# Designs tried in a protein design run: designed miniproteins, single chains, continued (3). Part 61

Each design is a single chain, and the fold is of that chain. pLDDT is the mean over its residues in the fold that is shown.

## One batch from the design tools (miniprotein)

Design m10098
Fold by ESMFold2-Fast:
Structure m10098 (fold): chain A 65 residues (1-65)
Amino acid sequence: SMIRQEAEGAMLAMYAWTLGADKITLTGDGVEVEITAESKEDAEKLKKAAERASKTMSTVKVTIK
């Protein structure tokens, strides 16, 4: 559902922000997140969350540095 998709996108953005993400773009066509996390474990959690949120979208782009 659209509302669920939007809520998950917003939560993903907050989560990415707490992990030090510098750029986050959420749209109906996909999710783009650029992450500079301090730990590999945190980066992996965020990546999985982004993939889950994008299950209702055709594209997702996650960059971890």
Scores: mean pLDDT 58

Design m10099
Fold by ESMFold2-Fast:
Structure m10099 (fold): chain A 122 residues (1-122)
Amino acid sequence: DMEERKRKAIETARELGTEAGRRLAAGDVDGAVALIREAGRKIAELSEGDIDVIIEAINAFTAAVAASLPAAIADVAASAAGELVLAIVGLYLNPNASAETKEKAQALIDQRVAEIRRAAAA
């Protein structure tokens, strides 16, 4: 049911966010980005497009990333990771979006990945 899916989405987001934050703290940016992408896919799948579930899961993910990072980079890296998850959720929930819309979403994804790389390098 929706309550079970909501709980599963939040739990999955928290677990993936914690691991992504740990990978970023260790300098494994590519591993972290793969986990962030997986979080977006899982949230899209488990939410079935429910906006409240998506918001709560992304908030749980972002908080878990921040909690797993050094304070100096936590806000910047976690914010970029959360926005990356949101963009990926949008792509998975709208597979029939126009090519232009998908290209703009991909550009935003690429920008957020670059922001994560920069934060991890500092």
Scores: mean pLDDT 86

Design m10100
Fold by ESMFold2-Fast:
Structure m10100 (fold): chain A 62 residues (1-62)
Amino acid sequence: SVDDAVAKALARLKKQGITPSKKAIEAMRKAAEEMYKAGASDEEVVRAAESAALNEMNKEKL
């Protein structure tokens, strides 16, 4: 599910010392929803969620 993919992506980011912002978590959910809608595998969905969080956080980093 989207929630499972987001939880797994969050666990991977936490292992790297990264705590996503609320906006980053929203971006993760959006990416996971779109990837599942497109028929992506669970691993592809998790990677897309991680990438979306990092992209959002990079925009917030100054």
Scores: mean pLDDT 81

Design m10101
Fold by ESMFold2-Fast:
Structure m10101 (fold): chain A 59 residues (1-59)
Amino acid sequence: SAAAAQALVDTLRARGRLHPGGEEALLAALTSGEVSVDTTARVLQAAGLLSEAEAAELA
């Protein structure tokens, strides 16, 4: 959903994990369904960029 995509982008922005322009590209990919929010949150959790609780709330 658009709300879940925005929440994921906002979380990454707040943690300083997004580069300039990266927010728009990620939000577009999530919103178009090219990449799922659930899959992206799980990958970021595995990479140590999100906590388990953060990934669970976004997925």
Scores: mean pLDDT 72

Design m10102
Fold by ESMFold2-Fast:
Structure m10102 (fold): chain A 82 residues (1-82)
Amino acid sequence: SLPPETALTRVGELIARSRFGEVPGIGPELADRLNRLAPELLEEIAKLLRTLDPAREREVAVALLRTVPGVGEEEAEAIVDY
């Protein structure tokens, strides 16, 4: 598992580079949806990184990804653990 303080930063990196298609378990249609939501997700991550307890970053990263239609717990955890 990723250290808590890197979970949101890691997800932000995947979003910024449009690399969701590289994550095992994430199909091309879901990767495209995540990439299309990239600006909104990056804004929310930047906001969270300013105030969030590092020990909660993994929990919050999973929860944030699950707000995207089609992302369940398994998909969110696959992205965070990639």
Scores: mean pLDDT 73

Design m10103
Fold by ESMFold2-Fast:
Structure m10103 (fold): chain A 75 residues (1-75)
Amino acid sequence: SAEEQALMEEFERLLKEGYARYLALKAAGAPESERQALVDETVARARELRARIRDPALAAQADRGIANFLAYVRS
């Protein structure tokens, strides 16, 4: 649906902005606890958006998005 496409766009924007903020904290020498708190907050908000997606294909895409985000911040 158009509503679920909009949710997916918001979800993708949230993860992109979260990753950018994570890289900024890492570059600034922020402690690991502060970087982890940002990761936890980003994932929690992403999961809230994901819970509102009912289409199985978009839901699977969102689940992969969260997994990719977590892999990137661990790199």
Scores: mean pLDDT 89

Design m10104
Fold by ESMFold2-Fast:
Structure m10104 (fold): chain A 68 residues (1-68)
Amino acid sequence: MIDQRELNIAMILIAAGVAIATSETEEAKRKVRELADKYVEEGKKREFSDEEVKEKVTEILEAQKEAE
């Protein structure tokens, strides 16, 4: 079985991985990694709601766009 906290972290890491893989600049890759690391650490300390996971995924994708 998978803990909800573990699943939430996995979703954030998947979103970050896709963003990094599709980024053309080192700046975009760095910003996505920094934001993902922040959210993963937060997710280890508390369980996110589905709404919060969606918001964090959106913020990661927006950070990639802003950096390019």
Scores: mean pLDDT 79

Design m10105
Fold by ESMFold2-Fast:
Structure m10105 (fold): chain A 69 residues (1-69)
Amino acid sequence: MKIYIQRGDKVYPAELKGNTIISPVPLQSGDIILDEKGNRIGTVGDVVDNYAHILMEDGSIRTYKVVVT
C-alpha cells in the first residue's frame, strides 16, 4: 500500500507491506503516517532499532519494521 511520511513541511513517499514500512528516510518520533489519499493513519511514537511504534488514529499501538532504501 502506498503511504506518505509527513515531517513538518516535508512529505516522503513510502510503502506499507504487511507489517513493514519501506521508506526513503529513517522514521522519527512525531512523524505522521498518511495513506495514499492523504488521510492520517497514525503518528510515530518510539523508534527502537529498526522498529517503529505507531499510535493509530483508533487509539491502538502497532509495531512496524522500518526498511530504509
Scores: mean pLDDT 87

Design m10106
Fold by ESMFold2-Fast:
Structure m10106 (fold): chain A 91 residues (1-91)
Amino acid sequence: SELEELRKENEALRERARRIAEEAEELAKEGKISEETAEEVRRYLELLERHLDEALKAAEAGDRKAAAEHLAKAVGAVIAMIGVLEDARLA
């Protein structure tokens, strides 16, 4: 079902985003990136998790448009996390 697929995608995105945030925290502790960069990555993780929660709520309510919009924002947040971390590592 679409809802079951969304739940699996939700879990996979959360796991990936948490690993990225953990990597950023470790790099900041090692002095390889700034603490500000690690905090920015953490803020995107919080934004991602909020949008994934709202996507599931919308899907359960039958609001496919709202579910898709929140999922798109969650995907945008994970792309932003990756970009912030990679830009900091290349600087």
Scores: mean pLDDT 86

Design m10107
Fold by ESMFold2-Fast:
Structure m10107 (fold): chain A 94 residues (1-94)
Amino acid sequence: MEEALKKIEEILEYLKNNPDLSKEEALKLLSEAGSIAVEAFKKYKAPGSYIAQVLEIVSEAVDKIKAEPEKAAEITIEALERILELFKEVMKDM
């Protein structure tokens, strides 16, 4: 769990330092962070509702990026911060 959390925090820091990154890079980083979170929650047997929430956050962020590609970094940052809050909830329930 901690290793997955660290990887998502590293992606978040990269996004904060690169606000003008492309829509394609933002979508790639969003997908990577979502995948890391889903695999961590499966490995540590988090309730399926947390996996569903990660998939919903990612899907919502993808739709927002498609609508406003100039805000891709900002939208991805918001999505990753929401995923990190789910990690805090899961870690309290373990």
Scores: mean pLDDT 85

Design m10108
Fold by ESMFold2-Fast:
Structure m10108 (fold): chain A 98 residues (1-98)
Amino acid sequence: MEASPEDIARREARAAAHAAALQGKREGERLRLHLREILLEEARRLGLDVALIERLLEAGDYAAALEYILRHRGELDAASREEIAEGVRALEEALAAD
C-alpha cells in the first residue's frame, strides 16, 4: 500500500520507540515529541480543534488527545482507529519500559 506523510511519521516513531528501548529510556522523550507531532498533524488535517489537542499534549495526556481525535473525526473506520491506537500504545509501552 502507498505511504502517506502521516504513515511515514508513524513508522518513524515506531522505529524510534524500538531503538529507545534498546539504547536507554532517556530517548523516550524524543519519541514523545514524534508522537506529539503526529497527533497535531492529524488534528490539523482532519480540521479538528488543534489548540485543544495541543493543550492535552502539554498536560501529557497523549491518550486523551488520541481519543479526542478518534471520537471527533467520526469518519475513520474501526480498522484505522485500531491501527492508530495500537501504534500509540506500542510507543507508550516502549517509553514506560524504562
Scores: mean pLDDT 63

Design m10109
Fold by ESMFold2-Fast:
Structure m10109 (fold): chain A 59 residues (1-59)
Amino acid sequence: SAAAKEQEAVELGREIGAKSKSISELNLMLQDQIKKLRDKYTEAQLRLLAFTATLTFFE
Protein backbone atom coordinates (compact mmCIF):
# COMPACT_ATOMS: atom_id res chain seq x y z
CA SER A 1 0.00 0.00 0.00
CA ALA A 2 0.98 3.64 -0.32
CA ALA A 3 1.07 3.97 3.46
CA ALA A 4 3.51 1.05 3.77
CA LYS A 5 5.87 2.58 1.21
CA GLU A 6 5.66 5.94 2.99
CA GLN A 7 6.61 4.22 6.26
CA GLU A 8 9.62 2.59 4.58
CA ALA A 9 10.77 6.02 3.36
CA VAL A 10 10.45 7.46 6.88
CA GLU A 11 12.45 4.58 8.38
CA LEU A 12 15.18 4.94 5.74
CA GLY A 13 15.34 8.66 6.48
CA ARG A 14 15.82 7.96 10.19
CA GLU A 15 18.63 5.48 9.46
CA ILE A 16 20.41 7.97 7.19
CA GLY A 17 20.05 10.67 9.85
CA ALA A 18 21.43 8.40 12.58
CA LYS A 19 24.46 7.38 10.51
CA SER A 20 25.11 10.99 9.49
CA LYS A 21 25.06 12.04 13.17
CA SER A 22 27.46 9.21 14.10
CA ILE A 23 29.93 10.31 11.40
CA SER A 24 29.65 13.91 12.63
CA GLU A 25 30.44 12.80 16.20
CA LEU A 26 33.49 10.85 15.00
CA ASN A 27 34.70 13.90 13.06
CA LEU A 28 34.36 16.06 16.19
CA MET A 29 36.37 13.50 18.18
CA LEU A 30 39.12 13.50 15.55
CA GLN A 31 39.20 17.31 15.54
CA ASP A 32 39.63 17.27 19.34
CA GLN A 33 42.58 14.86 19.02
CA ILE A 34 44.20 17.06 16.34
CA LYS A 35 43.70 20.14 18.55
CA LYS A 36 45.38 18.42 21.50
CA LEU A 37 48.37 17.49 19.33
CA ARG A 38 48.63 21.05 17.99
CA ASP A 39 48.40 22.48 21.52
CA LYS A 40 51.20 20.15 22.67
CA TYR A 41 53.33 21.16 19.68
CA THR A 42 52.71 24.87 20.34
CA GLU A 43 53.63 24.44 24.01
CA ALA A 44 56.89 22.70 23.05
CA GLN A 45 57.70 25.47 20.55
CA LEU A 46 57.01 28.20 23.14
CA ARG A 47 59.24 26.43 25.69
CA LEU A 48 62.03 26.20 23.10
CA LEU A 49 61.68 29.90 22.20
CA ALA A 50 61.70 30.93 25.90
CA PHE A 51 64.81 28.79 26.51
CA THR A 52 66.58 30.24 23.45
CA ALA A 53 65.70 33.81 24.50
CA THR A 54 67.07 33.15 28.00
CA LEU A 55 70.32 31.77 26.59
CA THR A 56 70.69 34.75 24.22
CA PHE A 57 70.05 37.28 27.01
CA PHE A 58 71.98 35.69 29.93
CA GLU A 59 74.54 33.47 28.16
Scores: mean pLDDT 83

Design m10110
Fold by ESMFold2-Fast:
Structure m10110 (fold): chain A 59 residues (1-59)
Amino acid sequence: SAAEEAAIQAAIDAYVAANREATVQGWIDAGFPEELAEKLAEGELDVDAEAIRLKALKA
């Protein structure tokens, strides 16, 4: 039913959100700034080019 499909989708969305939070924490633990880690988890940045550039500026 549509209600069952909506419940399944909500569960998937919650799982994706939890995994995103873990991904953000992983980038922070790797030494990236929190703002960059959030953008990397959202897929808004080129990880290789932009992350290396910003990390080098902090060194």
Scores: mean pLDDT 72

Design m10111
Fold by ESMFold2-Fast:
Structure m10111 (fold): chain A 89 residues (1-89)
Amino acid sequence: MTPEEAVKAGKEIKEKTQAELDRAIEKVRDNPELAERLRQLGEEALSKMDEYIEKAEKGTPEEAQRALLEAYSIGQKAVAEARKLVDEA
């Protein structure tokens, strides 16, 4: 995978992650404390994803692939935690 391909894929994964987190926040809109917790979770996850997307851009093809997998993992974990918090509310 080229760095350019990894950056493009990473940005698409980040956009999908943001959309899922935004939906979770909307579902708990009437619970301000939980909504704020989800915003903080989302901001931390998306920031970490941006760091790995930047590593993919600056890396070798092998480093770019590894960075993309890390960004994907961060996004998956954040969405799973957000869904768990919504379901437990």
Scores: mean pLDDT 86

Design m10112
Fold by ESMFold2-Fast:
Structure m10112 (fold): chain A 78 residues (1-78)
Amino acid sequence: KEAEIEELRRQAEEAQAELAALVADPSTPKEEIKAAAVKLGELITRAFVLLAENEEEAKRIEEEGAKVIAEDVAAIEA
């Protein structure tokens, strides 16, 4: 698990930096910002799932993560 968590942390940091750069550029299409936000949200959710104490908590984390991603996507589309 530690190797998987470290890899996801590294990927999430890269995705966060990418999203920040895209948001800072006003010429970036919303579709690219949306894709970057989804990628970051999925990586964060996956990392938290690996840290979950049990299957029930893992499922709740996945469901909450999907909801947050959907809300972020809707906000970017608006």
Scores: mean pLDDT 79

Design m10113
Fold by ESMFold2-Fast:
Order: sequence, then structure tokens, then C-alpha cells
Structure m10113 (fold): chain A 56 residues (1-56)
Amino acid sequence: SAYAEAARRAAELGAAGAAGMAAKDFGGNVQHTLEAQRAGAAGDAEAAERAAELGG
């Protein structure tokens, strides 16, 4: 999905906030948005993408 891809790319750039926003744009739940933000902060692109997919 485009939003999961955006979350992954944002995490790769170290943009935790952007990764969390990408996950939220799926209309996903708070838990998956927080997971994407945490993964982005850690620079874990795969975890951010996975959290975004689960959230949307």
C-alpha cells in the first residue's frame, strides 16, 4: 500500500513523526500508529511498514 511504503521511507530517513502520520492516514488504530512512530524513531523501516499495514 502507498501509505505503508510512505511510512517505511519516512523511517529510513529517520522521520519518526512522518512514519506515524503515514500509518494514521490508513485510519488505523492508536496502537499501530504508536508502533509505526516507535519503529521510525529507531530507524526500523520494516517495523514501521508492518505497523502501517496492520493499522490500515
Scores: mean pLDDT 63

Design m10114
Fold by ESMFold2-Fast:
Structure m10114 (fold): chain A 91 residues (1-91)
Amino acid sequence: MAMSPDELRDELTRLVKELQGASKEEQIELLREFIKRLEEGQAPQRMIDAVRATLKKLEEVDENDEAKRAAILTGMAIDLVGIIEDERLAA
């Protein structure tokens, strides 16, 4: 069965917490694991695509540019909340 909007929100909340204080390498690993969990949970393709796009952007950022990495991850979180809310309204 596909993940519910509440399950998607719980997964995102966990990811955001784990990303706090993480290095670039740790952030990349966390996003890769998150993509795998979303695929296994049959999450909306739009959500998976957004995380993949974020991973690509993050890989291109300098490791020492903490502010840019934080901005990219914040943008992803906002986009993912919007996608989850759209799924909730469609249910």
Scores: mean pLDDT 85

Design m10115
Fold by ESMFold2-Fast:
Structure m10115 (fold): chain A 77 residues (1-77)
Amino acid sequence: GMIYVPLTDATPEEVAAGIRRMADTAEALGAPKEIVDKLRELADRAKQATTPEELQRIVSEAATLMAEAIHLAEEKK
């Protein structure tokens, strides 16, 4: 079935899926295991989040870790 979802609003499951994709991308780029593990942990936490404010915090943390993963992957060359 089709459901209507605001484009600027994300469900906990969608946030978790997005962060898991970030973790997979970071791992493929050769980012440190610590950063990949933290991203996967944030994806699991996103699934358990019950408020939009908690989801926003998790998204912000994931974005910061992904930026660090990209930077460190370039250093590994």
Scores: mean pLDDT 75

Design m10116
Fold by ESMFold2-Fast:
Structure m10116 (fold): chain A 70 residues (1-70)
Amino acid sequence: GSKEIEKVKKELALYQQQIDAQIQQIQQLQAAGKLSPADAQKQIDRLQMLKLFHEAAANAEIHLLEKRQA
């Protein structure tokens, strides 16, 4: 139902916020000279890929839930 869809959306939003916070921490470490630009970019790229993967998985779950309501 719509309750299940809203739960998936909220969980995705929380996960995205956590990933965005990690990206900000990496950027701060790079700015402080504690992490090389290359290492920072590599870590950010990995986190962005995880974010995209989880968004795709959440969207797939939402589509399955919508089909069950039709």
Scores: mean pLDDT 85

Design m10117
Fold by ESMFold2-Fast:
Structure m10117 (fold): chain A 87 residues (1-87)
Amino acid sequence: SLIEKLVQAVLDKDLETFRKVAAEILAQTPAEDREVVELAVNLFELLMQTSPEASPEELRELMRRALEQLEKDYGPNPLLRELREAL
């Protein structure tokens, strides 16, 4: 799944693979969900860049918290749910 590949790229700190997979996910995202999904992608990219020494478990927790905050602010979203389930 593209979602599982995106999460794995964050854990591997593979920014090149992350950007490629994120672009594919965004291309498949409905217009009404695009802003929220772009925010999630941007937050994950920021975590990779600002937490270079974070363990995979620490990155999973940071990603989980970011997704929970987005769901709180924007409401339930199918793609945010899939991202959270892939953690």
Scores: mean pLDDT 85

Design m10118
Fold by ESMFold2-Fast:
Structure m10118 (fold): chain A 97 residues (1-97)
Amino acid sequence: SAKEEDIKELEEVIEGIEKIIELLKNGEVELAIILAEKLKERILNLSKTSISSETLKEVAELVEKAIEYLKKGDVEKAIELLEEAKKKLEEKKKELE
């Protein structure tokens, strides 16, 4: 169903965010930026057809802000924004379950 596919897509985005946070905690900032930019592009593409379009757009904005903070060297603020993005996705997933 459309709901089951949307839940799976939200889970994949959550896993992507978790991997980026893991890389940042390990000091792999450059790789984290590359993966975050790829994840943002994927989220924006998903938002075009998803029943979670509004949530995905908000998450893409949080990921973009996190990338901006990483480019400034503020890893702690970037992780905070990524955790906020993850929370919004988990809340939306719970609504669909």
Scores: mean pLDDT 88

Design m10119
Fold by ESMFold2-Fast:
Structure m10119 (fold): chain A 81 residues (1-81)
Amino acid sequence: MVVGEKRGVKITVKGVARSPSDAQTAEELKKLIGELLGGEIEPDGTVEGYADPEQIRRVEQALELLKSVLEKLEVEIEEVE
């Protein structure tokens, strides 16, 4: 559909986990974000891909879950043409 055009998106996720179990959950959520964007999370926490508004909504849900497991969370979302 024309209304749901995919945009280039670059997301950088950095944070500090409180425990090894929180770190594991954070890695699983980062993998989910990468899958949703059709890309892979690089070692520096950066993911670049294409997403429609529905996929962005799912990514935002995963980012909210990351806030619960990371003591300090840095998220940068950039639209790329």
Scores: mean pLDDT 72

Design m10120
Fold by ESMFold2-Fast:
Structure m10120 (fold): chain A 107 residues (1-107)
Amino acid sequence: MEDLLRRALDLAKKLADTLESTKTGEGIMAAALVSAGLLGAEIVWISGQRDPSMSPEEVAERALTFILKAVQEALEHVKKHMPEMVPTVQAALEEIQGILDAVRAAK
C-alpha cells in the first residue's frame, strides 16, 4: 500500500519537474496544478493517519484520487496550450490510474 502511494507521488513529482523544465509559463502552470494535487494528497495522508475510522486502503485511495484529479486538470491545460506535452501527461495519468485500480483491488 505505502509503496503504491509512493510510486504515484514519485510519478507525479517527475511529471511536475518535466513540465517546469520546459521553462514556459504554460509548463510552469501545468506543473503548479500537479504540485497542488501532490500537496492535497499529502494532507489527506497525514489527516488519515490521525483518523482511526479510516482504513489505510481508504486513505491511500483518497490521496491517489487527489493526484489523479490534479494530473487530469494538467492534461486539460496542456491540451489547450502545449499539445506536444499531451502524450507525456496522458502516460503519467494512465500509470497513476493503474496504481489507484490496484489499491481498490486490495480492499
Scores: mean pLDDT 84

Design m10121
Fold by ESMFold2-Fast:
Structure m10121 (fold): chain A 59 residues (1-59)
Amino acid sequence: ALKQELLAFMQQLGLSQDYIENRVEVFERELAAGKDPVSLLAEDKAYLIELAQKLGQLG
């Protein structure tokens, strides 16, 4: 579900596998801590787009 959506989004942005795995783990812990899933996903996507622009998306 949401975890897999975030994972697929990061893979599409061409981020490193180590970074993707760590980010998904953080996302799951934030969900377990009671963070709103929709807000958390939207915030993470925005942050990741900025990172992809900075690093240069390569696929």
Scores: mean pLDDT 75

Design m10122
Fold by ESMFold2-Fast:
Order: sequence, then structure tokens, then C-alpha cells
Structure m10122 (fold): chain A 67 residues (1-67)
Amino acid sequence: SARDGLVGILDQLKAYALANMDPSDAAAIVSELDTLKADIMSGKLSIDDAVNRIGDLSDRIARLGAR
């Protein structure tokens, strides 16, 4: 399903953050990813909104990992 696909992307971003970021930055990002996953799974967030928020988080992870 679309939601399962989005959850898979979030799990990949979480793994990347834990492997590539400072522990403090990784903890903050993981907390935000876990909240987003819960919102997607509970249906509180539309698929379009979820895609946009994943895009924004992915960009933030890339910028923080490049520091």
C-alpha cells in the first residue's frame, strides 16, 4: 500500500540518520520520523501531506549529514 511504502522510506531515513549524523541530531530526527510514522499509520496525515513532509525531512537530514 502507499502508506506501507511511505513507512519503508521513513525506516530508511531513520537508519541513515543513525549511521551518518551526530547522536544528538540523529535523536531529534528519529523522534520527528517516529511521530510522522505514527501520523501516517493512524491516518491523521494525507498521503500528499506525508510525501511533502518526508521530502522536507529528507532534505534536512542531507543538510545535517553534510555538516
Scores: mean pLDDT 83

Design m10123
Fold by ESMFold2-Fast:
Structure m10123 (fold): chain A 79 residues (1-79)
Amino acid sequence: MLTPEQLRELARAIERALREAGIEVEAVGVHNVDDDHVAVGIVAAAPLSEEERRKAEEIARRVAAEFGLRADVRISPEP
């Protein structure tokens, strides 16, 4: 399991990567699921298109993989 500090670091890294990609996010949260597995919650300022959701999910998974983690990504609001 990641420490609270590591979860915060990962959440900040994902948020930064999403904003750099032009995805308008209000918040990113990361929660432990297992030692090598996290749940990522992305709160967008408005409902994302299918293409934007796919892009956001890909970015979040890529950043988590850089930390050695598998990520399940959930985006709100739902379309």
Scores: mean pLDDT 83

Design m10124
Fold by ESMFold2-Fast:
Structure m10124 (fold): chain A 115 residues (1-115)
Amino acid sequence: LEERIKQKLIELAKVNPELFKEFARELARRLEALGDLELARLAREAAEDLSPENVERFSGALARAVATSEAVRAAFAEALARTLARAVARKDEESVAILQELVGLLGELEAERRA
């Protein structure tokens, strides 16, 4: 599940780099408010430089944090919902599909933790 979240984030960065940057900046602000300064730093680095290395590093760290932290998972869900709304408004059907899959994966992760 963690690896699937990571791969879908990497896919979004390839499909719509600008939308991924907006997502990363939104998430960085929320992570800073939570005091997760290291994950926020990785998000900001990815937003400034979409190198494959920065995208993979951030996506991997985020997927792990989402699996282990309810606060990070909530911040991720809110950033994801806003990013999905932007993709819908922009009629970016490819990004909408990726973001809907990420929402589904987040739901699967929450269901596994409640079992």
Scores: mean pLDDT 83

Design m10125
Fold by ESMFold2-Fast:
Structure m10125 (fold): chain A 70 residues (1-70)
Amino acid sequence: SVEEFLKKLRKLVESTPYVKSVGVVIEGKTAHVRLVVKEEATEEQIEKIKEEIKKIAEENGLTAEIEVEK
């Protein structure tokens, strides 16, 4: 569900020290996620966060489209 996706996304962001903020717009079955990370966030850290967000979305019947900003 969208509610379960948003709940899990919030928990993930709260546990991730390199994330400044997250914005989400749901359109149909697509979750448009804007992830703002700290300058010191590594490519590996960013990729892991993106993978986890996509996994949570898929488990809830959504497709995540993720945009990352520093």
Scores: mean pLDDT 85

Design m10126
Fold by ESMFold2-Fast:
Order: structure tokens, then sequence, then C-alpha cells
Structure m10126 (fold): chain A 100 residues (1-100)
């Protein structure tokens, strides 16, 4: 990972935590926001226990035209993280959203 990618991941995570939808949208439209950056940001949000932020980010990614394969990869990682944390309810919410 480059320092630039790490910075974008942290900016996405900050916007998720703050529920800053305008900033999330701007970051998703940034050409430097690669699939890897998106998947990593979703995974980090899951480690913070923020299931609602993960789901909101996934909805915004669909609106911004992010490929469904990238969104699903991030959601699969998030569900795995929630299970490792013992949060089976949040993992099930992620899986249900992924199957929409």
Amino acid sequence: MTLEQQQLEMELLDAIVENDLERLRALLEDPRTTPEVIVNAITLAAFLGNVEGVLELARLMREAGVPEEVIKEGLENAARVFRELGDEESAKKIEKFKEE
C-alpha cells in the first residue's frame, strides 16, 4: 500500500464515523480511490463495530457506480470481521444486504 492509499482509507473511515455523506461521496468520486482502498476502508469500519456505517458506505458505492464485485468483496470481509468480534447479528445484517 502507498502512503496516499493509506491516507484515503483513513479519510473514508473518518467520514463513515462522522456520517458525513457529502465527504463520502466526494471521496468515492476521487480517481485515487481504488477498489483496494474501498475494500480496506469497509474492513476498518467493521473492526470499529460500525455496521450502520459499513451499510451506508455500500449504498453510496452503488450510487457512485462502484462495481458490485468490489462492494461484495468488502461486505464479505466486513461480515468475517464482525464474526471474529463475536457480533453475529451485525454479520447477518451485512450478508442480507450483500444478497439484495
Scores: mean pLDDT 77

Design m10127
Fold by ESMFold2-Fast:
Structure m10127 (fold): chain A 73 residues (1-73)
Amino acid sequence: SALERQRLGDRMTKAVSDLLLREGKKKGKEKLGEEQVKKVEDALQEAVDRGSSPEELARVATRKVSEGLEALD
């Protein structure tokens, strides 16, 4: 259902955002961490709005973790 998809997207967004904010703070790159979080929020909401499957949402989340961690190195 659309509600279940939104809830899954919200949980993934929170988990990835919390990770990137912690890594940004740890590396003294808090602003960059916040910028990566906005990219995560936008990408996962876009995928939810498009009706993406749980597997597609997981792929988007995994990609955004990798991209965010690379940006924070």
Scores: mean pLDDT 89

Design m10128
Fold by ESMFold2-Fast:
Structure m10128 (fold): chain A 104 residues (1-104)
Amino acid sequence: SEEAERLTVARMLIESGLKLALQRMETADVQKAKEIALLTLDGILEQVRLFVTNPETLKEIEKIVTEARKQLEQAKTVEEVAKVLEQSYAKILELISREEAEKS
């Protein structure tokens, strides 16, 4: 379906965004890594708002991003920043994959 195809595109964009963010963090200090992570989370919210039409799924993704932002404030190392971003992305991708499976 067109809905399933749209969700597949969203998943691909989210996965690509995570990969690029993690690559940029390899040479970053903690402050720069946090800036990259926050910008990446903001970009994901923009993308999911365009591609995810289920309001319940969107609301859950917004909660995950809000919690990730709080965890990023507490992070002390680049590794901790990367872990917060990876865990948040895993949760978001799981929600999108469930919607994709339902609409396939």
Scores: mean pLDDT 83

Design m10129
Fold by ESMFold2-Fast:
Structure m10129 (fold): chain A 59 residues (1-59)
Amino acid sequence: SVDDMMFRAMLMARMGDTEGALRLGREVARVDPQRAAQLADDLELMGYTDLAAEIRAMV
């Protein structure tokens, strides 16, 4: 599900796997742009500002 993809992207970000998080963010953006925007907001709140900006740029 999109929710599972978002959760896994946030987990990858916490693990320092920026490339994995970006790949999942791109998949979320492709299937549900509004959810990708929400993922970017969540990542920004968590302190991953550069990663959030990259995902936001995909939508």
Scores: mean pLDDT 87

Design m10130
Fold by ESMFold2-Fast:
Structure m10130 (fold): chain A 110 residues (1-110)
Amino acid sequence: SQQQALEQKKQEIEQIIEQIEKLAEELSAIVKEGLDKPENKSKKEELENQLQSLLDKLKAYLDDPNTAEYTKSLLKKLIEKLKQKYKETEDTVYAVILDALEKLLEAYEK
């Protein structure tokens, strides 16, 4: 049914948001461990590519009128969560991800 399809999309959006939060934490951990190690540099690039893929998936849901408002609501909650983490840690990884998420949100609130 259309209602079941919408609920499945909402669950996928929630999973994407959770994956972005997890990637932010993993990126923070790798940067703290040190980018002087070649394996950490490669892992950072892999995680950044995964983040871009997840942002592209969120854009698709922001472009869909049936999911746009729900996606914006969850994105705003994620932004608030990451702002709190940045305030607590002063970790520039969270600042960079916040900038990307806030720019994405602003593009869809015009």
Scores: mean pLDDT 87

Design m10131
Fold by ESMFold2-Fast:
Structure m10131 (fold): chain A 79 residues (1-79)
Amino acid sequence: SPSNIEEFKKTILKLRAIAIRTEAELIASRNPKFKKEVEEIERIVEEALKLLNEGNIEEAEELLDEAERRVEELVRKLE
């Protein structure tokens, strides 16, 4: 059913949010200088999770894409 597909997509995006948060926490733990940037990423992830609970899948995915991009930017600064 359509509801089953939507719930599956929500599950995938929630898993993606957990991965982004875990990577951000690891960066902050090893690089305290990035604490502010990590806190900003965590706020974006929390907003995305709230949108998922409201059924706004497309907007949630866009926010997770932004959070992931910000994590990648921090990783590049470590190189």
Scores: mean pLDDT 87

Design m10132
Fold by ESMFold2-Fast:
Structure m10132 (fold): chain A 55 residues (1-55)
Amino acid sequence: APLPMTAAAQLYLEQNRGQTVTVYIDEDGVAHSPEEGEGLESNGFKLRKEQVTLE
């Protein structure tokens, strides 16, 4: 199944299509862009980093 993701994460992956990039996965399993993920971490949230490639 495709990863559930924010609109910002989807845009980030589209802009980096064909390249392996890091996304931030929250406690609900939703993928965030690095900008969103870093913002959440700065506010005390814990996120898992995962490498993904959009073909």
Scores: mean pLDDT 81

